Designed miniproteins, single chains, continued (2). Designs and how they scored, part 93

Each design is a single chain, and the fold is of that chain. pLDDT is the mean over its residues in the fold that is shown.

## One batch from the design tools (miniprotein)

Design m7434
Fold by ESMFold2-Fast:
Structure m7434 (fold): chain A 61 residues (1-61)
Amino acid sequence: SAEKSAEAAREAAKKGDAVGAAAGAWETYLSGGDREQALRGIEAARRGDAEKAAELAVKAA
């Protein structure tokens, strides 16, 4: 399910949805993904970088 959460982050990023990308990164961590990469993804989303947030969510999975 970490991989599914990371894919959800990617879909959000394609729509320019930084909040959705951040949520996907956080869910990736909660599903057993890497905490450090997921937190970097959330930080990227807070800066408005949805694409980078999704990239980091995928790395966390």
Scores: mean pLDDT 84

Design m7435
Fold by ESMFold2-Fast:
Structure m7435 (fold): chain A 66 residues (1-66)
Amino acid sequence: EVPEDEGVVSLPEEVANALHETAKVPKEELLEPRRSRAELWARVGKLMLKTLSPEEVGELLDAIRA
């Protein structure tokens, strides 16, 4: 079957909305496409680190990805 990762991925809008509300990260930056899911989550983590501690970011990302 066709791979899920065709080189460009983006966050679902509902996940981007939740992160925008929780971490006050700009929704536009959360919806920016990336080449892989790993790059997407690394980007999201960096954006969240502007407003949250590393511990809070790790816990929140784990909860969302779980």
Scores: mean pLDDT 69

Design m7436
Fold by ESMFold2-Fast:
Structure m7436 (fold): chain A 67 residues (1-67)
Amino acid sequence: EERKAKAREHLLRAIAELLRAIGLRIEAELGAETGTLSPEEIQRLLEEAEELEKEAEKHLKEAEKLE
C-alpha cells in the first residue's frame, strides 16, 4: 500500500529532523554551560533547531493526511 509507505517516509523524515533539532539544542546548552559558544552562536543553533522543528511538523502533517 503506497499511502502507508509514504506516511512512514514522512514520519521517518520528521523523526530525523527532530533528532537533529535536539542535537543542536544540546550543543547550544553545552556551549552555554562551558562558555565555549558566544550568545550569537547559541542563538544561531537555537534558530536552526526551530527551523528543523517546523520542517518536522510539516512532515508530521503530511503523514497525518495519508492516514
Scores: mean pLDDT 84

Design m7437
Fold by ESMFold2-Fast:
Structure m7437 (fold): chain A 54 residues (1-54)
Amino acid sequence: LAAQIAALDAQIAALKAQILAAVDANDAAQLAALAKQLAALAAEKAALEAQLAA
């Protein structure tokens, strides 16, 4: 679980960098797609953190 959370943190950081690049490029379609991926990864991380807290 801890290793999976660390891996998700790395993926989230990479996605945030891509979102910043999409914002700079004014690419609304890519920004929307990346935002959905970020939300999905954040939900997975929250679920794993809940399992650790239980």
Scores: mean pLDDT 80

Design m7438
Fold by ESMFold2-Fast:
Structure m7438 (fold): chain A 129 residues (1-129)
Amino acid sequence: MIPEIKVDENPFLVLPQIGTLLDLALQAAKNGDFETAREILEKLKEVVEKSPNVVVPQLARALTLYPEEFRKVFIELAKNGLGEEVLEFLDTVIEAAKKSNSPLKDTAIKLLEEIRKDVKAVIEGKPIK
């Protein structure tokens, strides 16, 4: 029922597919459908774990160009009760990035760790900056 990300057919489309799934997860969470939202985040985590050499370079580039858009989506997911699932996804991406040969990996890891701190603050009821 949840769309699969087809990394092998066109690597250029992987990031738009991830963006669409993140939006679907947020809409599901806002509608109280936490089961669907968790399933989408688990599918995204699996794609990062199975295809890090395709996913990580695209995410790293997008994060360096559009960090606020990614931060906004993850913060809103955390505010809608998916903070733990978002932390697990971010930790998966950070670990994949550490093993990646992407020239942007260090910048992407730094940005992901800052987003992770903001997500953790939301979970703990602390103010975010």
Scores: mean pLDDT 76

Design m7439
Fold by ESMFold2-Fast:
Structure m7439 (fold): chain A 79 residues (1-79)
Amino acid sequence: ELEELLEEIRRLAEEVAALARELGREEVAEQVRRDAEETVEYLRQAAKTLPLEEVIELARRVAELLRGLAEKLREELER
C-alpha cells in the first residue's frame, strides 16, 4: 500500500504541475515536481524508522493536500 500511495503522490504532483503550466506558471510546475520527489524519498526513509501505519497515514495526507491543490488550480482555470 505504501508504494501505491507514493505512486499516487507522483501522479497527483504531475497533475498539479500540468495545471500550473496551463496557467503559465512553469516555475511553480517544476517546484511542485521537485517537492513531490523529495517528499516521496523522505517517506521511504521514514518507513525504515517509523511504524509503517504512521508513514501510510502521512502519505495519505500528502496525497489529499495535492488533490486539494489540483482542485483549486482547476477552479482558477475556469475563471
Scores: mean pLDDT 82

Design m7440
Fold by ESMFold2-Fast:
Structure m7440 (fold): chain A 69 residues (1-69)
Amino acid sequence: SEDVELLGEFARLVQEKLAQGLTPEEAVRYAADELLKKSPEEKKPEIERFRDSVLRAIANGRALVAELA
């Protein structure tokens, strides 16, 4: 499905940007922005919601690590 293909492209872009030295947050934002450029208007809210969900998960992980330091 298109959603599976978009998720695969998102994951690939995130991995590429992480390998280039971007932070997880920067990599996620970049990948989401690239998908938004390629997606029809009706799909953009779903991509934005997915982006925000992933960024929230990263923030929660960083907060947990900071508490352990």
Scores: mean pLDDT 80

Design m7441
Fold by ESMFold2-Fast:
Parts: structure tokens; C-alpha cells; sequence
Structure m7441 (fold): chain A 69 residues (1-69)
């Protein structure tokens, strides 16, 4: 259903937006948590692998910055 697809895309976008805001605030612990939630959501909802790959790259960047903080 088109509504379910839009709702899934909106939920993922909201999680990514929250993670990006946390990154701007240098709250890398919260950013990493939100990216992990976004990855799990994308996997559970069979979203494109390219999307999951980008989220994983962002998670690794957040984790690296957390280690350096």
C-alpha cells in the first residue's frame, strides 16, 4: 500500500533527521543510537540496501567521533 510506504519513509527520515541534529550538537552517543534505530527500522521494513549502507557509514563515523571525544 502507498500509505504504508509513505509512513515507512517518513519514519526513517525522522530518525535520520534526529541523528543529524545530534551530530550537529556533537552528541555522538545519541547520534549513534539513532542511526542504530534507523538501520534496524530499514532492515525490518526491507528498505533498499543502498539506504542501509549509508546509515551504516554514518553510524561508524558517529562511533569514531565518540571514541575521540
Amino acid sequence: SKKEQIEREAELSMLVMKASVAELAKDYEEAAKLYEEAIKFAEENNMPQSVIDILRERLEEAKEKLEKA
Scores: mean pLDDT 85

Design m7442
Fold by ESMFold2-Fast:
Structure m7442 (fold): chain A 119 residues (1-119)
Amino acid sequence: SLTLTESGGGTFPEGGSATLTSKFSGDTSRIVQVGWERQKPGEPPQFVASIDVFTGETSYAPEVEGRFTISYDKEKKTLTLNMEDLRPEDTAVYYSYAVVLENGKLKTVYGEGTQVTVV
């Protein structure tokens, strides 16, 4: 019932900026954490950033720390990733996710993904 819809992907210049957004629809009451993962060509999925929805505490992968900023607006049900100082190595499909607590178990819901290409 929870659906994540991403936007903001595209092709960006090296040193440029991009903002990815994920609009959540459906039941958000059981969300415990939200975040972003990325998958680079030929590599496994990689953690990018997360927010604990109760505390607002953020976590970042070392590769993006200081360049990317994650934010989540609970009222607007919108997760954003503000990406600064883009590098060719940031080229990937970016997936928003939500971790939900259901029947005492953690489940992860992913969006469809959005392509970011840095040239």
Scores: mean pLDDT 91

Design m7443
Fold by ESMFold2-Fast:
Structure m7443 (fold): chain A 55 residues (1-55)
Amino acid sequence: GEHERRLERAKEAAERAIAEGDRTTLLAVLHDLQRHFADTPEAQELIARLRAELA
């Protein structure tokens, strides 16, 4: 559904930003995931990964 497609787009944006070292995009994706997908296990794993990349 729309929610699933939005999460997939967020994952793609995160992977691209990690590859490019784009910390601004990483932070934006992290905030979006925390706001809209905090209760989703798949998103929680990605949130932890993005936090590690930003540390």
Scores: mean pLDDT 81

Design m7444
Fold by ESMFold2-Fast:
Structure m7444 (fold): chain A 132 residues (1-132)
Amino acid sequence: MSKVLTDMARLYANQGKYEEAIKAAQEALSLDPNNAEAYNNLGNAYYGQGKYDEAIKYYEKAIEIEELASAYNNLGNVYYAQKKYDKAIEYYEKAIEINPNFARAWENLAKVYEAQGDYEKAEEYRKKAEEL
């Protein structure tokens, strides 16, 4: 049950339905207060709304409960959006440390290096993502 609501929150956020995503994630947390993925989904919904401080808060709560590679990757995305590239790199590297097969984190790491003008590292990390 909690997993279905957690999956629904993710789907609503992907569709830009952030209010529905928040409600679904809150309902999941009502059933299971230790649902790290539900906190990660709350972070995603707030990130979609441009509410970066709230997004960081909920991603950090997810990580506090469980070392989710997805939550670390999402923290990297927030810092990338704020052009805090060094912090973005740290969080993407942590996501890869937890899940080396997380292709999206490798792609995001490539994007940060490209934004910094390091095209050689960007290409290396893009290739790594493609090989997964």
Scores: mean pLDDT 88

Design m7445
Fold by ESMFold2-Fast:
Parts: C-alpha cells; structure tokens; sequence
Structure m7445 (fold): chain A 69 residues (1-69)
C-alpha cells in the first residue's frame, strides 16, 4: 500500500534498512505491481549488503517499467 511505501521511505531515510525492507515487503504484499516499492526494496537490500536479493528486486522493478538512473 501507499502507507507502507511511505513508512519504508521514512525508515530508509533514517538509516533503518531492516525496517525499510519490512515496510517495502508489506507494500508489495498488498500490491505486487508497485514498482516503486520493488525499486526501494532493492536499495534497502543493497544497503544491508544483500546483493542477491537487491538484484531480484531491481529486476522486478525494471519489468514493471521503473528504472533508477
């Protein structure tokens, strides 16, 4: 949902990347086509050093037409 996406963005900005992952996963659970949530999930996983999960999330965001230049 939009609310979970916003909560994830706040957690990410605060440097709480684990909380950010949880919020973005909830946003995706409610709307699997939320490309912004997939993109931000990838960024949060990168910040945690989970590069494999980050790449999977980025691929999904790209499939949904979203790119991070």
Amino acid sequence: SEAHLQAGLQAYAAGDYQAAVEHFQKAIAEDPNNGAAWLMLGKAYEALGDLESAEEARKKAEELGLRNP
Scores: mean pLDDT 84

Design m7446
Fold by ESMFold2-Fast:
Order: C-alpha cells, then sequence, then structure tokens
Structure m7446 (fold): chain A 65 residues (1-65)
C-alpha cells in the first residue's frame, strides 16, 4: 500500500518523538513509502537531520507494533 506524501507524514507523526517537520525530512530523504521506511538501513536513516538512535528504535518499534 502506497500513501500520498501527506498521508505518509500523518502516519509518521503518530510515532513518538516524530513531529511534522521530522516526518517531512524523512520523506525528502527518499523514504517515500511505509515499506521504504520499514526496510530502511538504520545507518542511512540516522543520516537524516533530526533522527536520533532513539527515534530509529521508535520507528522500528512502530512497525513491529
Amino acid sequence: MELSEEELIEVLTQIPGVGRELAEAIVKAGYKTLEDLKNADPVKLYKVPGVTPELVAAIYRFFEE
């Protein structure tokens, strides 16, 4: 399932610690779908400005449940 950019941002803002600006930065870094983000390399994801190791853990926990 592919979401529009705005729908993806809305979903990402449900992740603890992810605000709208950070969600937009993630999408602009090339993570255009939930599948892209779920399968993202943590090292590459950490290169997104504003992403911390704690946020990477929160993102993966969100997809795990």
Scores: mean pLDDT 75

Design m7447
Fold by ESMFold2-Fast:
Structure m7447 (fold): chain A 99 residues (1-99)
Amino acid sequence: DKIKELEKKIKENPNDAEAWLELGLAYSQEGDYEKAIEYFEKAIKIDPNNAKAYLLLGVTYEAMGDYEKAAEYFEKAVKINPDNKTAKNLLERVKKKIA
């Protein structure tokens, strides 16, 4: 069980931002967006310049239909890593959905 494995890893190393991202992604894949957001926010608290955490928050809010929040987080990801074409493409996509 991926989630139990990641929870054990985090108990052993609570400052592992990547483990918090993987845990958030695992919950997102199960459709538990509330838990996913909580864990991505923990990753950002450990590493505030983690562009991947902002990207995953944007993807999660887009999956929930919150295009305004998705755009906000994709913009943060782009500002942290301007060379990330994925974040730029995702931002353009959600902007087209905001009327």
Scores: mean pLDDT 86

Design m7448
Fold by ESMFold2-Fast:
Structure m7448 (fold): chain A 60 residues (1-60)
Amino acid sequence: SPAEELQKLLDEAEKRFPGDSGVVEARRHLDDLLEQGDWDSVASFTKRLREWLEERLRQA
């Protein structure tokens, strides 16, 4: 599911960038979206987080 993919991406981001404030805020935002059941926003957020992670890894 999109939520499972987003959780896996956040886990990967936490492993690669421990303590990053953007990752902490992303985790909180995911929790809010899951509570609201807004699956369209979860899918959009997953895409943006994936692009952010790929960009950060490319610069590392």
Scores: mean pLDDT 74

Design m7450
Fold by ESMFold2-Fast:
Structure m7450 (fold): chain A 62 residues (1-62)
Amino acid sequence: GKRIGVVAADDEKRGEEGAKKLLEAGAEEVIVLIGADRDTAKALADELRAQGYAVTGVDVSG
């Protein structure tokens, strides 16, 4: 499956910074969650892994 990154960010700029890091780490696709907390992002990453996607990483900006 595709290598996916997940970012939780308080704003669009932090989301873009997190997405860039995960793309540089080898993610082919990044899901950015604006206004989501860390637990929500981790839950999404775990669900994607359960469905057979390779999750490259989770970046969480406070």
Scores: mean pLDDT 76

Design m7451
Fold by ESMFold2-Fast:
Structure m7451 (fold): chain A 71 residues (1-71)
Amino acid sequence: MKEEELKKELEAAAAILGAVVAILIARKEGKPVEEAERKLEEAYEAYEAGNYEEARRKAEEALRLAKKDLE
């Protein structure tokens, strides 16, 4: 078993979960979430493809977008 691969997978999964939670909060606060949701979809696609590093990066970007102010 490659411990580094498992670590990357878990880090990607955690980042995706964080992005999902942030998007749900932003949506309830009336913030635009379309761009963040699009990045989350890209993160999920990368995760399904086994590209955990890319999935983590895209999920982190989705999280950042969800935290962005309207202005």
Scores: mean pLDDT 80

Design m7452
Fold by ESMFold2-Fast:
Structure m7452 (fold): chain A 103 residues (1-103)
Amino acid sequence: AIELATKALAHVVRAINALKQGKIDEALKHAETALKYAEEARQKSKDISPEATKYLQEAIDNLKKAIEYLKTGSEEDIKKAIDYLRKAGQNLVKAIEELKKAL
């Protein structure tokens, strides 16, 4: 669970950095990879920490919103995507903290 959540967080950071460089397609690929790792982390967290599972679900919901906005490619939607990616990153950090407490 921790390793998968950490991989998800790394891909969220890479997505944000790609957007700073104007690389929307690269950002979308990283956001989709982050979503995959977050989903796997959530499945594994169910038996470990209900609190971590909650934060992973919030991260997943924010990643899905970010991906939606990235696919439109408009300037306004890219700004919304960055906000949702930031929120997903914050949720992943909280999920990792809760998973560490359950060790």
Scores: mean pLDDT 87

Design m7453
Fold by ESMFold2-Fast:
Structure m7453 (fold): chain A 64 residues (1-64)
Amino acid sequence: GSPAPVPASPVAREIGEELREIGEKWNKFLEERGKLRAEQKEGMSEEEVEKKLEELAKELGFKK
């Protein structure tokens, strides 16, 4: 059990944090996609970009 340094820590707050983490993962995916797109313009193959995006999506739990 963690100490209670704050007035309240309800289950609803914990669920909210979990949803925020999902949102952060999605934002991270979009940022990485943008980065890969920039690298594609510099000479990276589209196939390589797609492969890296698939790996990222799998790592973040968007692909099963």
Scores: mean pLDDT 71

Design m7454
Fold by ESMFold2-Fast:
Structure m7454 (fold): chain A 89 residues (1-89)
Amino acid sequence: SSSALREEQRKERMKQLVDEMAASLEDEIDAVVDDPKEKEEMRQLVKEAKDYAYEGIDTNDPESWKKATELVKEVQARLNEARARRAAG
């Protein structure tokens, strides 16, 4: 039905936005974080956040969205710390 098609298109658009946000965070990690181990750990957090966001989109589970947002907050906190270290050096 047209309603089912619109719902699938909505989910696809949301996943595209999630992909764009994840790519933006990965670009910021590469630009700001100098330590290779810290980069890998933060990239893993972005990957996990993306996986939970996709689950939230597919299932409409608020707990999946909550996990995704908490992981994004962790990445943002670590990016802020890395920026502060660069500004101090």
Scores: mean pLDDT 86

Design m7455
Fold by ESMFold2-Fast:
Structure m7455 (fold): chain A 122 residues (1-122)
Amino acid sequence: MTVTYTNVSYDEGLQLAGDLLAANPNPADGFALVVQINGPKDFGEDEPIVIILLTRTVELRGEKRRVRFLAVAPISASVDEVLARVQPLDAKSLEESRALKELARADEAFRRLVAEILESLR
């Protein structure tokens, strides 16, 4: 399930993303939250920014874990650029964070969801 918010101001979008993260501590596998924020015109930003929160069940060291992944990127970013920016929110260590990023980048379902989200916003 994908929930998308578009045409929000920079400050409103940051607040909304924070509120949604707090409200969804244990979202279902395949749950995606998307906030498209218009760049602040006062800073010369013409390109909207997208915040993508995606939850995936991953297998790490023989253990199945549900992990929230966060990516913040310009709307023009390629799927590979979004995946390069992905950050796990629920990592217990720097080593685990690196392993989870590699798993996210290798996840074909994750790549497909990011591609569908970016296509829907363009």
Scores: mean pLDDT 72

Design m7456
Fold by ESMFold2-Fast:
Structure m7456 (fold): chain A 95 residues (1-95)
Amino acid sequence: EEFIEEAIKKVEELFKKMEDLVTPAARPLVEKGREKAIKYLKEGKFDEAIKVLEETSERAIARSLADDPSNYEKVKEAVKLTEEAVKILREAKER
């Protein structure tokens, strides 16, 4: 019970940081993906949540680079945030 709530808080924090790193046009993609992943996490569907976060990150990164190719350094940070969120969820699933 507590481990799911902690995982949700960490994922929400990481993807909120990602919203600041992506272009304005990509922010709604990150927000929608975050909300969908959190919904799956509340249902105990960790694999579905991980897939949504990975797909959301890929789409938001692609859109940000299309809008502003100079955003490459922020995109690298967004990738790291996604990898950290996925790691947290995989660890929470095993508890």
Scores: mean pLDDT 82

Design m7458
Fold by ESMFold2-Fast:
Structure m7458 (fold): chain A 82 residues (1-82)
Amino acid sequence: MPVEVGIRIETPSKEDAEKVVEELRADPDVLRLESVITKDGDKYVVALRVETPSREAAERVAQKAIELAKKYGGKATVYLPG
């Protein structure tokens, strides 16, 4: 059963935000990804909704998003369905 995960990512630049989105889109477990990038002061906030094929895939993609945010000098908050 498909599982949707919400992710909020903060990055120092728009380029970093776009790179995180691009790497997540390239993941084979990402069936659908909707993203909104907004400038908030000196940072960029990415709001993501990601559809994955399973709960296990959702947890893996969520972990990948956290690691990608750190790689690009930012942070991520993940909202997994209970």
Scores: mean pLDDT 83

Design m7459
Fold by ESMFold2-Fast:
Parts: structure tokens; C-alpha cells; sequence
Structure m7459 (fold): chain A 67 residues (1-67)
């Protein structure tokens, strides 16, 4: 089962907490998915889930190479 695809599925279902959990699991298994996780965070913010978007963004910053 593809964690990043499931994260976007949960987002569409309004299950925002599970969307974030599955995005984090996807990044733990494959850090190259960081751009997809960033897109999920943007969509969370657009849907009004700003705190969850910030939580995911913080997680992404921890695994992304320093800029």
C-alpha cells in the first residue's frame, strides 16, 4: 500500500489527521517524497487545517537537506 497515495485519499475524505500520519510514514520510508508531502501541506492549509499543515511542514524541514 502506497502511504503517500493514501495520505491524499484521506485528505479528500476530510480525514486530515490520518493524511498527516500517512504522509509522515511515506517520508520515513522514502524521503524523496518530500515534494509530495509539501503539496499535501499546502492543500491542508487551503482547506483551513493550518495547524496540521504547520506540523507536516516542521517534519519535512527535519528530513529535508539544509538550504
Amino acid sequence: MEYIEKAFEYLDEGRFEEAVEYAKKALEEDPSLVEHAEELGVRLAIKGEVELAQELGKYVREIKPPS
Scores: mean pLDDT 79

Design m7460
Fold by ESMFold2-Fast:
Structure m7460 (fold): chain A 90 residues (1-90)
Amino acid sequence: DVAARGRAVVDALRALVPEASAEQIRTALALALVSVALYKPEELTDELIEEWLKDESERHVEIVKAAAEHFGSLEALVQAAVDALAAAAF
C-alpha cells in the first residue's frame, strides 16, 4: 500500500529531523523530486542539494540531506519521495 510506504518515509524523516513540520518535509521532498527530474544527476550530493535549495530555508536543506543519507541512493530517495507525496502522508 502506497499510503503505508509514504507514512513510513515521513515517520523516518521526522525521527531524523524532529524539529521539521509535516509541511516542511512535504515541501523539501517535492523540491528534491523536481530538482532530480530537471537536472538528472548521477548522484545527489550535499553540494548539489545546497545549490538547488539555496533560496529555500535551512530546514529544507537539512531534510533533503537527511533523506539522501538515510535512503542511501538517488533511486531510493526518488521512490521514497514519490511514495510520500502520492500517499499525501503529511
Scores: mean pLDDT 81

Design m7461
Fold by ESMFold2-Fast:
Structure m7461 (fold): chain A 67 residues (1-67)
Amino acid sequence: IKLTPEEKEKLKKILIEEGGLSEEEAEKVIRLLEQNRGDLAGALIVNNGGYKAAEKIGELVKKKLEE
């Protein structure tokens, strides 16, 4: 999946503020998503922000794919 610069900034902010991830970890999650490694991205989110963060982010990604 390829994200626009605006979508990357929005997702990075959500990962940090809602997910509790560091800026570096949020950047890693974005790269994994762009590489179609959602399993690794999900694991990284859960390890840092817990299941609630992963659920919120998963919903946002799903809505993006519905376009």
Scores: mean pLDDT 72

Design m7462
Fold by ESMFold2-Fast:
Structure m7462 (fold): chain A 73 residues (1-73)
Amino acid sequence: MAEVEKLLEELKKYEEAAKAAHEAGDYEKAAEYLEKAAEVARELSKLTDREVYEAAAERARALAEKYRKLAAE
């Protein structure tokens, strides 16, 4: 499934970008990339009906909210 393959690559890209931004102390960019990762994980959950992607989307959202708060302080 070409769409699932594309979304898996996008998910990995955004997760890696978020990690790099966090290590650089850029919490705003880290939150932004995690928000994108959550969107992609949700689409993967809809297309594959796999619980692992729902869990990934929830974790990414929670972490993005935490980093948004850190960036605001």
Scores: mean pLDDT 83

Design m7463
Fold by ESMFold2-Fast:
Structure m7463 (fold): chain A 86 residues (1-86)
Amino acid sequence: KLERIAINLLKTAILYLEKSDGDPELKEEAIRHVKEAIEAIKNGDYDKAIEHLRRALELARKLGVPRAVNSLEQAIKIVEEIKKKK
């Protein structure tokens, strides 16, 4: 089930962001957007999820956390696939 895979990728992204040594304010903002995206996925609000994930991706790139960037990019692709099937 694609939603479960996306949520697991996002939980992984949060772990990489938490372990990074970047700007604490940017990390907190990125993690907040990922958590909001998880809740949006759970509620079936895929448009809201994609908006939050794109913002988290921008912040993860600024923080220089390539593993978080990769997990976020994969999650966005999965959420877009879920949206196409509705």
Scores: mean pLDDT 87

Design m7464
Fold by ESMFold2-Fast:
Structure m7464 (fold): chain A 83 residues (1-83)
Amino acid sequence: SMVAQASREIARLIAEGQKYLHEGDVEKALEKFRQALRLGAETGEDMLKIAARSAIRTGEIAGEEVKKQMEALAEQILAEFRA
């Protein structure tokens, strides 16, 4: 199904973003999480919330500055989805 394909792609993007953070590449990590959040928004609210939760939790582990950037990114795309 389209939802199953989107779910797999979102999981792949999240995994790539987490890998970039482990490598110290915050900018590429944020780009991957942005792609996951956008695909979530295109798929539906539940998928967007899953991607947003992953971004926020990843930020909590990575440190305060990354946490702020992940929270801001998730809030921006959630607000755009609800507009």
Scores: mean pLDDT 85

Design m7465
Fold by ESMFold2-Fast:
Structure m7465 (fold): chain A 88 residues (1-88)
Amino acid sequence: SMREQAYEKTKEVLARAEEISKIPDEAEARAQLAALDAEWDAFLAELGVSREQVFNEEAKEVREAIIEAAKEILLERGVKEEEIEKEL
């Protein structure tokens, strides 16, 4: 399903972003983040949605899957639930 695909891809993207954040070379980290952003946009396009539609709740099922995956990963990384709820 679109929801399941969005959930799994969000977890993958966030895990890769965390690894990129550990790169001491700022230029290399920036290049890898730009590539990851492009991959994320391509994934959303394949589902028939845009980042804007997800943000504006026009793609509700995809948005819910992204939020669920993001919350799970941030909690696993030690981000406090209170802080996550303020941003989502």
Scores: mean pLDDT 77

Design m7466
Fold by ESMFold2-Fast:
Structure m7466 (fold): chain A 92 residues (1-92)
Amino acid sequence: ADPEELEKEVEITMYLMRGHVYLRAGEYEKAVEAYEKALALDPDNAVAWLNLGKAYAGLGEYEKAREYYEKAAEIGSEEIKAEAEANLAKID
């Protein structure tokens, strides 16, 4: 294993965990910051896109929430796509 790649995976996981904690606490601005940092390291992380959408929806920024849910649905698994589509239905 590449040590630099492992360090990057650890950082991504830490930012995702922080984002999840902040999202659950209703600290949406902090959740956005954490997920944006995760996505800077891993732009194809569908979970981060989905949860970034949830954080923006929590802030009342429904246009951005829609954009990020659509991105999560585009690149995510069937499970992530279904959750993104369910969240899109709540803001439409």
Scores: mean pLDDT 86

Design m7467
Fold by ESMFold2-Fast:
Structure m7467 (fold): chain A 94 residues (1-94)
Amino acid sequence: MEEAEKLLEQGIEALKNGDYETAVKYFEKAVELAKDIDPELAARAYYLLGQAYEKMGDFEKAKEWYRKALELATGWETAPLAVQAAVNLAILEK
């Protein structure tokens, strides 16, 4: 989990700096480490993948990642994430 959290942090930093392709690579690695072990971290990584693809103009991939984030965001701890993913998905579908 610590390794996946560090990758998530590195991806967020890349996203803030406009390095969207680098952010995607970090978030994909975080998902690979967390997906079957830490669904909350995986959901957060999926949401951030959606944001990175949206910023790159790949709206189809952004929608796919937001959907995956929603599917994993099953706990109250991820409720704010689920709301944001649902809102972003709805905006991209309109």
Scores: mean pLDDT 78

Design m7468
Fold by ESMFold2-Fast:
Structure m7468 (fold): chain A 100 residues (1-100)
Amino acid sequence: DPALREQAERLAETALWLARYLAEKLGLEILSESSSATLTPDGVPVGVGKVVGKITPEGVERYRAWAKHTGEPLLDIGPGDVVTIEVTLTEGRGEVRISA
C-alpha cells in the first residue's frame, strides 16, 4: 500500500528529527544519523531514527537528569563517550532508547 509506505517514511523522518532534537538537548556532538521506514507483516508502518554522538560534560549532567525523571536505567556514561539515541515511532506510540 503506497499510503502506508508514505506513512512509514513520514514516521521515520519524524523519529530522526526527534532523535536529533534529543541529541542537541543532551549536548551530543553528532557523529552520524540514520533512519528507516518499515511495514510490519500485517501492514503497520514503523519509523526509526538513530543519532550517534559524543557526549559533553554538560550532556552527562542533562542525561542523568533525564534518566532520573523518566525512571530509565542510569548508564555509566562519562564525558567523551559515544552515545546512541534511537527513536521508534508507530501510530499513536513512541519509544526512546539511549545506549552507550
Scores: mean pLDDT 84

